# Ledger of designs, part 52: designed miniproteins, single chains, continued (5)

Each design is a single chain, and the fold is of that chain. pLDDT is the mean over its residues in the fold that is shown.

## One batch from the design tools (miniprotein)

Design m17909
Fold by ESMFold2-Fast:
Structure m17909 (fold): chain A 80 residues (1-80)
Amino acid sequence: AARAELEARVAELRARLDAKGAELIALDPEQGTKFTQIAHAALDQTAAKAFTLSPEEARALLAQFEQDFDAAYQEWLDSL
């Protein structure tokens, strides 16, 4: 159950990341593509780490990733 919950959460974060990446690509294709690639790599590393942790620690790590991602997205928008 916990693993399925974490996998669903990671999938949700990937979908959100793709949607925000598409918004940046529409504004600046080069920078938006770079952001999307970096963000996907960061999520993959974070997800791999999360699956080695306790469910509570994994949820906290994924929540922190979402906060960091939102901040990075805003910083990227402000740089365009």
Scores: mean pLDDT 86

Design m17910
Fold by ESMFold2-Fast:
Structure m17910 (fold): chain A 81 residues (1-81)
Amino acid sequence: MLSAEEWLRERLAAETDPAVREVIELVIEAIRAKREHGDEEKAEELLKRAAELIRTLPPENAERAQRIVAEGYVLLQDEEA
């Protein structure tokens, strides 16, 4: 099965809305910052920026972005440590 990062990158490639793409990119960077570099402060900053961006989106795009992020986190939780 795809990792959370791989799945998010596939969703990024399929997404046509630039703001939703930015949300996906921020989440990917946050996962990488925390898991590969141990940079929890940067990960939290990136996730906060993603959440703020979602709040500025039209409702339909916000719902889509939230679903993508939520599915990514489910996959991340299912990954072996």
Scores: mean pLDDT 77

Design m17911
Fold by ESMFold2-Fast:
Structure m17911 (fold): chain A 66 residues (1-66)
Amino acid sequence: SLKDEILRLIGEILRLIGEILDLERQRAQAVAAGDAARAAALDARIAALRARLAALQARLRELESL
């Protein structure tokens, strides 16, 4: 059902937000440690997850307008 799909998307969005926040903490630690290579790798991972988050948020908005 539409309601079940919305609840599933909300769950996925919250999980992704948690993952992004964890990676941003790790990135801050890498920067503080002067580990430029690790910071760059974390930036790439964060960017990929943020793109996925944006797509899920767009899908959620689409469903909420039905």
Scores: mean pLDDT 89

Design m17912
Fold by ESMFold2-Fast:
Structure m17912 (fold): chain A 70 residues (1-70)
Amino acid sequence: GKEEGEKLIKEGKRKIEEGKRLLEEGKKGLKEAGDGPISDILKAIGTVLRGIGLIVEGELLIKKGEELLN
C-alpha cells in the first residue's frame, strides 16, 4: 500500500545520502593516499565502491516505492 511505498522511498533516500557520504570519503581518501601504500589506495577504492553501491540500491528502492504509490 501507500505506506509501504513511502517507507521504501524514505529508506532509498537515506541510502543515497549514506552512499554520497561514503563516495566523498573514498574520494578524499584516494587524494590523501596519493603515492602512498597500495593498501591505503585499495581501502579508499573499496569505500568509493561501497558508496556507489548504496546510491544504486537507494535509487532502486525509490523507484520501487514510487511504483507502489501509483
Scores: mean pLDDT 85

Design m17913
Fold by ESMFold2-Fast:
Structure m17913 (fold): chain A 55 residues (1-55)
Amino acid sequence: SSDLQQQEKERQQRNEYLKPAVEQALNTPDPQQSLEILRQAQEELQQKKLEELLS
């Protein structure tokens, strides 16, 4: 099967999960702090996904 369609669907679901973090980042005037919020949320999502896959 083609990973292209699956990857795009996964990206959409990831964006949905990051929605609250994005909202918080948008309300943050500091771009560095905004980026940190998004990075942390994304890392947490990735960690959760890895945990499910590994165990």
Scores: mean pLDDT 75

Design m17914
Fold by ESMFold2-Fast:
Structure m17914 (fold): chain A 73 residues (1-73)
Amino acid sequence: DAALQILEQQIEKDPDSAGLWYRLGVLYEEQEKYEKALEYYEKARRLAEKTNPEFAAVAAEAVEIVRKKLAEL
């Protein structure tokens, strides 16, 4: 997937970007790969807590949604 490769390259250049990790979580959630999506949303939440509390809350909500999906599987 070209989008995944571009995102991975951007993350290598800016590994502290909460937004990039969140986008990676979204891509995996769209593929129903919930365990991977959860890992990346948690990474985004942790990074956002340092710089953007509003975005950290958004990432935390994504974590809770994915956790519920995993509990139902």
Scores: mean pLDDT 82

Design m17915
Fold by ESMFold2-Fast:
Structure m17915 (fold): chain A 58 residues (1-58)
Amino acid sequence: ALAKVIKDFEAKTNDEITLKKGDLVEILEEVDEEWVLVKVVGTGIEGYVPKEVLEVLS
């Protein structure tokens, strides 16, 4: 599913990715209640981010 980043997020580990408000991502997997694996639209970079920074579009 496509999602829009609604809040800036700074990566804290190598498994996480930094996202900025307004970025578009594809949700690849829901890992747990707090975290999702995403792929950044346009760059193809993958990593973990908190669900709370995303708004699902589809």
Scores: mean pLDDT 82

Design m17916
Fold by ESMFold2-Fast:
Structure m17916 (fold): chain A 62 residues (1-62)
Amino acid sequence: SPLEQAGEHLRKGVIYFREGNYKKAAEYYRLAAEYARQAGDDTLADTAERLAKSFQKIYDKL
C-alpha cells in the first residue's frame, strides 16, 4: 500500500541520515512524502517534506 511504501522510505531515510548522507536522506524523505500524500496522510506528507527540505539545505552547505 502507499502507506507501507511511505514507511519503508522513511526507514531508509533514517538510515542515510544516521550515516551523514543528507542527500540520500532528503531523497528518501521526499519519496516518503509522495507515498504518504497518495495514502491521504497529509500530516505525515507535510512532515516528511519539511524534513527533506531541511536535509537538502544541510547537504547544500557541505
Scores: mean pLDDT 88

Design m17917
Fold by ESMFold2-Fast:
Structure m17917 (fold): chain A 58 residues (1-58)
Amino acid sequence: SPELERLKQAFADGTLSTLEYGAASLHLQGYSDEEIGEKLGISKETARRYIDRAKEKL
């Protein structure tokens, strides 16, 4: 998707951290905050913060 390609580019050029890219890409794939937290080994609240930070940087 165009949104996923933008996330990949922002990660490649250093705009997004590994966790911001990971959380945001899983969110675009339709995973919940809880599922993203479980997949990345962080809380659902932390997953939401990384998603929001990624959106703010784009």
Scores: mean pLDDT 87

Design m17918
Fold by ESMFold2-Fast:
Structure m17918 (fold): chain A 67 residues (1-67)
Amino acid sequence: TQLELARLRWAGVEALVARDYETAIAHFRRALALDPEDRVALRALGDAYRALGRYEEADRYYELAEK
């Protein structure tokens, strides 16, 4: 639902601000399960993986966000 997607995005952003990157990834992955083309979630996943030093995963999500 739109409300569920919005809640997951908000929780993900809160986790990013807190630098809790693993929690952010979990929330944004769930957002993508609801909307696979959510560019906000795709970019946020790229940022979170990059912050964790997971550059290959970060690049994949950035590519998907820019498609």
Scores: mean pLDDT 85

Design m17919
Fold by ESMFold2-Fast:
Structure m17919 (fold): chain A 74 residues (1-74)
Amino acid sequence: SPLEEELARARERVRALYEQITEALLAGDSERAIALLEELARFLEGLPPEVRAALTPELDRLFVELGRAAEAAG
């Protein structure tokens, strides 16, 4: 379905951004981490509501993990 295809693409993009943000945080590259977080926020704002809703549980888990990575870095 179009929703499943769009959700799959959105998941891949979120995963790629998450990995890059985590790497930037662990490297102490705060400017890059902020830029990538802004890119993630803009990407999420551009998603259809139904795709965003389907991603919400996964995003909640990822944000918890990003918080842990930030604590480990600082």
Scores: mean pLDDT 82

Design m17920
Fold by ESMFold2-Fast:
Structure m17920 (fold): chain A 56 residues (1-56)
Amino acid sequence: SAKAEEAMRAGIEAFKATGDPAEGRRAAAEKLKELTGIEVNPDDPLDLLRALEEAA
């Protein structure tokens, strides 16, 4: 769960910097993959949610 939390934090920071939720999702997906190696499709927000659940 700590890794999922760090990935979400990265997404929030990207969203705040750009104002774009899609950039937030992409940053969260990249961070989660970096921390866990779980494959994530950044074009699919549901795939990000599944990956976060697997990382928990």
Scores: mean pLDDT 79

Design m17921
Fold by ESMFold2-Fast:
Structure m17921 (fold): chain A 68 residues (1-68)
Amino acid sequence: LTQEQIDKFREELAKLYEEKLSPEEFRKKVIKLLKELGAPEEIIKKVESLKDLSVEELAEEVRLLLAE
């Protein structure tokens, strides 16, 4: 991912966080956003495996995955 794509993702992630969605809905929208940005399948697969996390925990894990 380019820095511009990461920055756009972070902005969109912050907007999703403000919507106070359920963890399941938040996860679905995060996965959709990653697919739209052309994220590698490995990253998408890791996010899909992060079940039962809070919105806060999921957001932090995704941020860390994109930093690699």
Scores: mean pLDDT 76

Design m17922
Fold by ESMFold2-Fast:
Structure m17922 (fold): chain A 76 residues (1-76)
Amino acid sequence: EAQKLLEELGKVALRWKRLQPKVLASGNEEAIKKLKEAREKIFEAQEALVAGDLEKAKEYIKKAEEYLKEVEKLLK
């Protein structure tokens, strides 16, 4: 489970990194805000994994994914 969550977190972090230059180029303030919120959840998930709290890590990963989906919608 921990290994799968670490892999999922890595995929979410990579997706965030790929969206960042597009969001900044767009100048869309709501997209920038949601991108920042996704980043905060990624860090919280990382801390939860280090602490061994797999339930919180999974929750934060899902929340980060939700914010990134919202960012993608705002970039249309």
Scores: mean pLDDT 85

Design m17923
Fold by ESMFold2-Fast:
Structure m17923 (fold): chain A 68 residues (1-68)
Amino acid sequence: SDEERQRLVQVAKALIDEAESKGIDPMDSKVQQALQEALRKARELLRAGVPFEEALEEALRVFKEKME
């Protein structure tokens, strides 16, 4: 639980950094929706035993796709 929480916090920070790097407000509703979906995907992958780096890459992919 604590391990999962810490990993999801790291994913969330990476996603927020991605939005900020593009000049996008992380409090924007579309960004918040993309963040929630990407974090849901990351949690699912981590629980399935997928390595953190792969889960992070997939979360970033989902996040970017939802931001379109």
Scores: mean pLDDT 83

Design m17924
Fold by ESMFold2-Fast:
Structure m17924 (fold): chain A 73 residues (1-73)
Amino acid sequence: SKEEKREKMKEKLIEEVKKLLETELGIKVPEELSEEEERELYLLVVERLLEELGFSEEEQKKARELLEEMLEK
């Protein structure tokens, strides 16, 4: 189903992001987070990463909206 496929993609994305944060940026992500805390953490980290890479405020906003929507669904 669409829901099952989206959930699997969400899990894979979260796992990959955690791996990148820990290995490339040295940011330790807590093993146990509420869904809301995890969403807020990822939005904050993505915004900070995009800012450091020189993305515009509009591009950062689009990325945050996309990630937030994926985490909600």
Scores: mean pLDDT 66

Design m17925
Fold by ESMFold2-Fast:
Structure m17925 (fold): chain A 58 residues (1-58)
Amino acid sequence: SVERIEEMIRREEETIRILREELAKLDPNSLSALVYKIMLESTEFTRERLLEKKEELE
């Protein structure tokens, strides 16, 4: 259970890294940059929820 959550957190962190690298290549005022920022926010939100669940399971 905890090990599965840790795997999921690792995958979310990898996704965050990729999204940040892609965002850095874009014009910060573009629509594409806005979309990537929203995707980043959603992925970070999921990671935070997984961290909370991991702490809950202790």
Scores: mean pLDDT 87

Design m17926
Fold by ESMFold2-Fast:
Structure m17926 (fold): chain A 80 residues (1-80)
Amino acid sequence: SIKEEIKEKSKEVLEESLKIIEENKEDAAELLKQLEEALKYYEKKLEEAKKKGDELAVLMLEESIKNLKELIEYLKKLLS
């Protein structure tokens, strides 16, 4: 289904993003700030999509937010 394809692609994007971070550790602190700002923006968009009943947008935004949170946690651990 399209829903399963979106979830699989979301996982692939997360895995590729983690690899890029590992290869570019010197940029980790700046990237963390950018991802935290992106998370705030996407959380706002998710609430808007929920209010409108846009089920596909909700799914896509929830997967993006999940990936952003995992990347942020990884970067926080890397910078600790």
Scores: mean pLDDT 82

Design m17927
Fold by ESMFold2-Fast:
Structure m17927 (fold): chain A 75 residues (1-75)
Amino acid sequence: SVEEALEAFERDIEELEELAKQTTDPETIEQIIQGLERGLGELEKLKEVTKDPELLKRIDELEERIKALIEELKK
């Protein structure tokens, strides 16, 4: 379900945020960025299959959070 997929993405993003705080290795940072960019593509697909305003709001908030983290990691 969209809700189940979204819960999994929220968990994955929390894990990547924690990993990003613990690493200074450029290769690891690049892998985190790639994972985040892949996540954005998957969230866009979820937006196409749901009409639930609450789920759409959660997806939009998560996309914003991911984009902010990518900007911070890239500077």
Scores: mean pLDDT 83

Design m17929
Fold by ESMFold2-Fast:
Structure m17929 (fold): chain A 80 residues (1-80)
Amino acid sequence: SLAVENAAKTLLAVLQEKKKVTEADKLTVEEILELLEPDLSPTQLEAAKEYLRSRGLTGADVLTVGEAVTLIAEGILSSL
């Protein structure tokens, strides 16, 4: 959805400010969440973590940055 795409782009911009990455680069779920944690509310972080768990993902799993920010955005928006 457009809302997910816009939220994912915002999260990508936050990550790119902290680490020189593109959507194609691969990071662990844990590393991505650690980088985003200061920019998310506790409720948003919980929603993102629960959504990732519902998809069978653990902190040790490797995703592209693009996939990860899309899933995190979906988790946050599904909690609204």
Scores: mean pLDDT 85

Design m17930
Fold by ESMFold2-Fast:
Structure m17930 (fold): chain A 100 residues (1-100)
Amino acid sequence: PPPALPELPRVDTSNLSFDEYLALVKEQVRALLTALGVPEAVIEEVLALLDRIGRGDRATAAADARRLAELVREVAPDDHGLRTMVGTMAADVAARAAAS
């Protein structure tokens, strides 16, 4: 059967610095993908893309987010919930980075 998505805690992130928020997102994504049995090399690539979306060139953020979505779809093609969750996290990281 397809693995159930682990329930992620709802955290009020409004009082976190951008660095604290990005670290929290990366920790949650690592835990989620590890629980789903995603290979460590792929997890590291996903986390590197999140770091680039958050700390890299804003002009490339949309392309990095698309690459992240493609990579997640490749490892979990039938898991729409996972793809939506990771995609939303990447979009939120990009939006908060732009606002910071």
Scores: mean pLDDT 73

Design m17931
Fold by ESMFold2-Fast:
Structure m17931 (fold): chain A 90 residues (1-90)
Amino acid sequence: SEAFTPGTPEQVARLSKALDEAAKLLRDAGDTEGARIVENIRKTLEETGLVDVNSALAIIALSITKRLSTDPKVQEAAEKALDIVAEAAA
């Protein structure tokens, strides 16, 4: 199963960069907890190389943030972060 097979170095680097940008967008919008969650997913990606699992976790976390946040700035940041992560995971 692809979920438990390490990705290529290029795939890991691409997703790691996307997760870093996603975390920065959430921090800039004031969602420090959301940024922390994305940073932890990035650390797990770098430790394991598991691209599919960590991209799926990030997409779920960002989708929840977008749907449940009452702050329009956080919703906008989560939407942009979701697009960046989804593109990097493709």
Scores: mean pLDDT 88

Design m17932
Fold by ESMFold2-Fast:
Structure m17932 (fold): chain A 71 residues (1-71)
Amino acid sequence: EIKERLQKYLEEAKKGDFETALKALSEAVRDLIENEKDPELIEDALNRYVQAVKEGKEAAIKALEFLLEKV
């Protein structure tokens, strides 16, 4: 289930450094593109990924929390 994978990515992001958090968010976005049919959620996920690249680990974690809430 995608929700279980997103929860795992969130835990990895919280425990790791910024690069780990960004990689976890990248994997979450990829999983959404492959498994989710809502183009609006996919667009939101991509925008949040771009923001996390600019703002750091906390933004990546918040993005993952948002995605987990929406699936």
Scores: mean pLDDT 82

Design m17933
Fold by ESMFold2-Fast:
Structure m17933 (fold): chain A 60 residues (1-60)
Amino acid sequence: DLKAFADELLERAKELKEEAEKLKEEAKKTGDKKLELEAEELEGIADLLEAVASWLRKKA
């Protein structure tokens, strides 16, 4: 089921964005650039998952 798979990807993307926000807050408190980069990578992955989910929903 392409729609079910797309829904799973969207849920995963939401979770990754929430985790990225937490990492950004920690990076601001500690000044740790590595946490900032990890947060940006998680946001990028989440954006890709959202794009794939949108494409799958159009086909379903």
Scores: mean pLDDT 84

Design m17934
Fold by ESMFold2-Fast:
Structure m17934 (fold): chain A 90 residues (1-90)
Amino acid sequence: NPEEIAERLAEIHAEKNNLSPEEVEKLRELELKVINDQIKAIQKLLEQGESEEELKKRLEENTAAVLAQTPDEEMKEIVRRELELLLKNL
């Protein structure tokens, strides 16, 4: 669920950066847009003839790189959930 992932990302950032409720809501909307744009990009690549296997490999490699740069275990968990969501759109 893109909405749940976006909300959780915004909550983690709010906790780390002491964000106001208004800032949290704006961040949630931005994160939701990013996730939806990624889903749309995957759908476009599939329409253009990219293989599901190649896209899966690319998504897994990109996620591994993000996880390597992510110091927070709660954020790592959400990044893994985002990967699962993107893989479901293959």
Scores: mean pLDDT 80

Design m17935
Fold by ESMFold2-Fast:
Structure m17935 (fold): chain A 78 residues (1-78)
Amino acid sequence: SHLEEAERYRAEGLRAAALGDYRTAGEHFEKAGQHYAKAGDYESAAEAYRSAANAYRLAGDEEKARQAEELAKQYEEK
């Protein structure tokens, strides 16, 4: 299910972040957000996209951070 996939990607993002691989963490949190959104869980989607934005900033990828932040704001308004 989309929820199971979202939870898996969120867990993989947390593991990557713990290892300091913030780029990979951002990618996993982004995928988690996509799957939460497909499941209609907009609150969890927004949280996942905020985690992605934070990870991308730590990785130095300001463009991807801004894109993830924008998605988080959009899902917070749903």
Scores: mean pLDDT 90

Design m17936
Fold by ESMFold2-Fast:
Structure m17936 (fold): chain A 55 residues (1-55)
Amino acid sequence: MSLQEQLDAVAAETNKLNAEFLATKDKEIAREAMELGAREVALAVELVVQKKLEE
């Protein structure tokens, strides 16, 4: 799976967790959304670096 595909998948998961948090107000869901947000940033940085190396 490409870095772009991984980033898209994580973004979709984060959006789903945000919708569930708005419905439930569950603190565990909020924590998972924050963890996915950190992973999304890390993948975005790797994608930028990978693209620069390929060009």
Scores: mean pLDDT 77

Design m17937
Fold by ESMFold2-Fast:
Structure m17937 (fold): chain A 64 residues (1-64)
Amino acid sequence: ELQELAVEITALNVIAVGFRLEGDEETADKILELVRKAQKAVDEGNLDEARKYIEEARKLVDEA
């Protein structure tokens, strides 16, 4: 759902800011790159691609 994807993208942006404040710039930058790709996919109507990028970002958060 578009609303669910938008909420997840917003949450990942907040999480990335958290990593940056903790000094983990590398993880923050990687999350933000995936979030930008997800947002572009949403803008293009490609919800499957957006979900893929969001899942990659979530996995990165879990690994950090």
Scores: mean pLDDT 81

Design m17938
Fold by ESMFold2-Fast:
Structure m17938 (fold): chain A 92 residues (1-92)
Amino acid sequence: SIEEELKKEAEKGDAEAQTRLGYIYLKKGKPEEAIEWAEKALALDPNNAYAYTVLGEAYAALGEYEKAREYYEKALAIDPNNAIAQANLEEL
């Protein structure tokens, strides 16, 4: 139900819904779909630190560690206290 509601809002252009949907795809083991939705969210809101953390985690899941590092750094540039980006960057 939450995924269905998020899909409808994301399709209407809600950047927060697009970011949350990206995170859901990431948790389902679908990093390519997570990337698509996070990129759409960033096209609407380029200062969305959470969307950058979703991209970082998705690229790390694909073995693209250099891209993952770049996106975690972008998340930290927007929000230096982002604990997820800090922890994941240290493990790369």
Scores: mean pLDDT 86

Design m17939
Fold by ESMFold2-Fast:
Structure m17939 (fold): chain A 59 residues (1-59)
Amino acid sequence: HMEELKKIRDEALKLLKENGLYTKEQAKQAVRFVAARHGITLSDEEIDKLAEEILKELE
């Protein structure tokens, strides 16, 4: 599960960087999109946490 979360985070971060996106809502949408493509169901809490981690890495 942790390895899958890391892959989702890294792929969502790449997607945001490629599209010039930097808001928390955009990060949450990217996480949802990537998770859905991998067939992974995330809770709202997991999505929020991953989005916050991504925003810190975008600095």
Scores: mean pLDDT 79

Design m17940
Fold by ESMFold2-Fast:
Structure m17940 (fold): chain A 68 residues (1-68)
Amino acid sequence: SGAAELEAALEFLSATPGLEARREGDDTVVAEGEISVETQIGIVLRLIGDYPGLDVSLEGGRITVRRR
């Protein structure tokens, strides 16, 4: 919902070893990398818990975070 939450999510993902994170437009952050499925799930659950105003999805090793 807020730009600050999206920026915090980008910083968190960018600080995660094995992930490359980037903005795609004004409302979306994407992260991809060579990490285990268990680690991907853990990251998604962390993002949902920490940023409940953001939509988080995982598809094919790509984590997508969007403002609602």
Scores: mean pLDDT 81

Design m17941
Fold by ESMFold2-Fast:
Structure m17941 (fold): chain A 62 residues (1-62)
Amino acid sequence: MKGDLYKAIKDFEGKGPSTLSFKKGDILEVLAELPGGDLLVKNPKTGEVGLVGKEYVEKIGS
């Protein structure tokens, strides 16, 4: 896998072009961790890339 896999633990509706929307249970691939604790993630189902707060996701891969 190219990045770590995380699972969304709650729904999020993105605002603006730098964020993405997801629902609880969605799998997201983390591409990078940014200063301030935000994650740059990709939704592998849609191919969308955007920012998400760490509080919205839980790591599922080791």
Scores: mean pLDDT 74

Design m17942
Fold by ESMFold2-Fast:
Structure m17942 (fold): chain A 92 residues (1-92)
Amino acid sequence: GKEAGEEAAAGALGAAAGGATTEGEAEGDKAVITLRNVNTSGMMSAIAGGVGAEIAGAEAKVTTSGDETRLTLEGMGKEGAQLAKKGAEEAG
């Protein structure tokens, strides 16, 4: 649960290090990390964060539309969702 949120937060930090802006939102056990201005390295970091979250027991989905990439995470529990949100907010 908690580990999935930490993996998602790490993905957001990697994307931000590559120049992306990051925003986070959490509700219950669900979190959404929104990335803008993502380059290839930042996209790979977001995908790695999603995969890490899935390995930790969450359900992760990465979608891209224009300049916006969205990492949607479910099943992390409330603590995991809050960690993902906080990590994305602190990264961006």
Scores: mean pLDDT 78

Design m17943
Fold by ESMFold2-Fast:
Structure m17943 (fold): chain A 96 residues (1-96)
Amino acid sequence: SLDELVEKIKELVEKNPSYLPLVGNIARLLEQILKYRETDPEKAEEYREQLVKLAKGILGKEYAELLRNMTDEELQRLIEALKPYVEEYEKKKKEK
């Protein structure tokens, strides 16, 4: 599920902070997919393929397939769900 994917991403970042840029990259790719969905569907699909490949390497096949089949509404919800984690970990990164 979407919530399980969010929890998995959080777990990976908490376990290894070097995955923090990954959360930012996932959010960026999601935003690019939605941006180009109506104006350039081929480009949106290319960004989706990049997202799926990234997810497969880090999260595994099951979450990559989940991302491949997400609707625009689910992609938007994922962006919103990831914002607090991105902001929280960026804040922690700047702490002494």
Scores: mean pLDDT 78

Design m17944
Fold by ESMFold2-Fast:
Structure m17944 (fold): chain A 65 residues (1-65)
Amino acid sequence: EPLSPEELERIARALLELGDYYEKQGDYKTASELYRKAADFYRRAGNQELADEAEKKAIESEKKA
C-alpha cells in the first residue's frame, strides 16, 4: 500500500517541524537528518518546491554541524 500524496505531505510537514525544533536546540546533525527525510517525502508527494526548501534547510543545518 503506497501512501497517498496527502499522507506523504503530512509526514513531510511533521518531519520538517521536528527538524525546526532540533535546529532551535542547536542539534544541527539531527535537524539536517530530519530535513533530508522531509525533502524525500515532499518529493515523493510531488511537491518539488517544498522538497527543495527542506533540502536547503538540511544543507544549511549540516554546515553548522
Scores: mean pLDDT 86

Design m17945
Fold by ESMFold2-Fast:
Structure m17945 (fold): chain A 71 residues (1-71)
Amino acid sequence: GVEELIAALKSPDPEVRRLAALALGFSRDPRAIPALAEALKDPDPRVRTAAEQALRGIGGPEAEAALAAVR
């Protein structure tokens, strides 16, 4: 479920975090937005890129605000 994918964003494995971010983007569930916003600050640039793509995929004012906040 979405909650399991949100938990996977906290995995010590950056590949698991990257795949979780992409899967959350496909779910288009706004419950993922706060966790994806945190993933935009991930130490791994591939995870940050996946989180950006996921937020763009979900869309809407909340996701756009999260993307704007990381400037």
Scores: mean pLDDT 84

Design m17946
Fold by ESMFold2-Fast:
Parts: structure tokens; C-alpha cells; sequence
Structure m17946 (fold): chain A 96 residues (1-96)
């Protein structure tokens, strides 16, 4: 898969997790997940434009948002680990 496509797919998966978090009453986590998804969409646009540096910066921002969420919402460990796995896989595909 093209790296930009993998980033867009990851963003869609994070939006699904944000809806799941909202349904569980974790509105703050849902907001952080949506912010991470937006950074992945921006990374995809940068990658498609050939701006790999901006793409990497947005991808790093998405990962840092999720790391912060893990500290802020320890009770939501499972959702956060799923989100981190999605971002790590997208990063791996982007670097390939």
C-alpha cells in the first residue's frame, strides 16, 4: 500500500476508536483521538505532496498525542494501546 493511503486508513480507524470512547463517556480521550486522526490526515496530504519532512512531523504529533492520552486516561489503556498500534503500523508503512 502507498504510505499516504496507509495514513488515511489509520486516521479512519482512530475516528472509529474516538466514537467508541465517546460511547463509553471518555469525551476527553475521544477529542485526543480525533486530533491524532487529523494529524494523520495532514501527514497523508504532506506525503502526497512529496513533503516527507512535514509528513513525519504530523505523524510524530499524532503519536505524542496518544502517549499523552495514556498518561491522562490510564483507565482507557486498551483503547489507547489499540490507537498506538494503529499509528505505529502507519509509521512503519510510511518509512517503507
Amino acid sequence: MAGAEALREAAERLEELAREAEEEGAEGLAEDLRAAAENLREAARAAEAGDLSSAAAHLTAAALLLVGAGIEYPEQEELIERALEIVREAMRRFEE
Scores: mean pLDDT 83

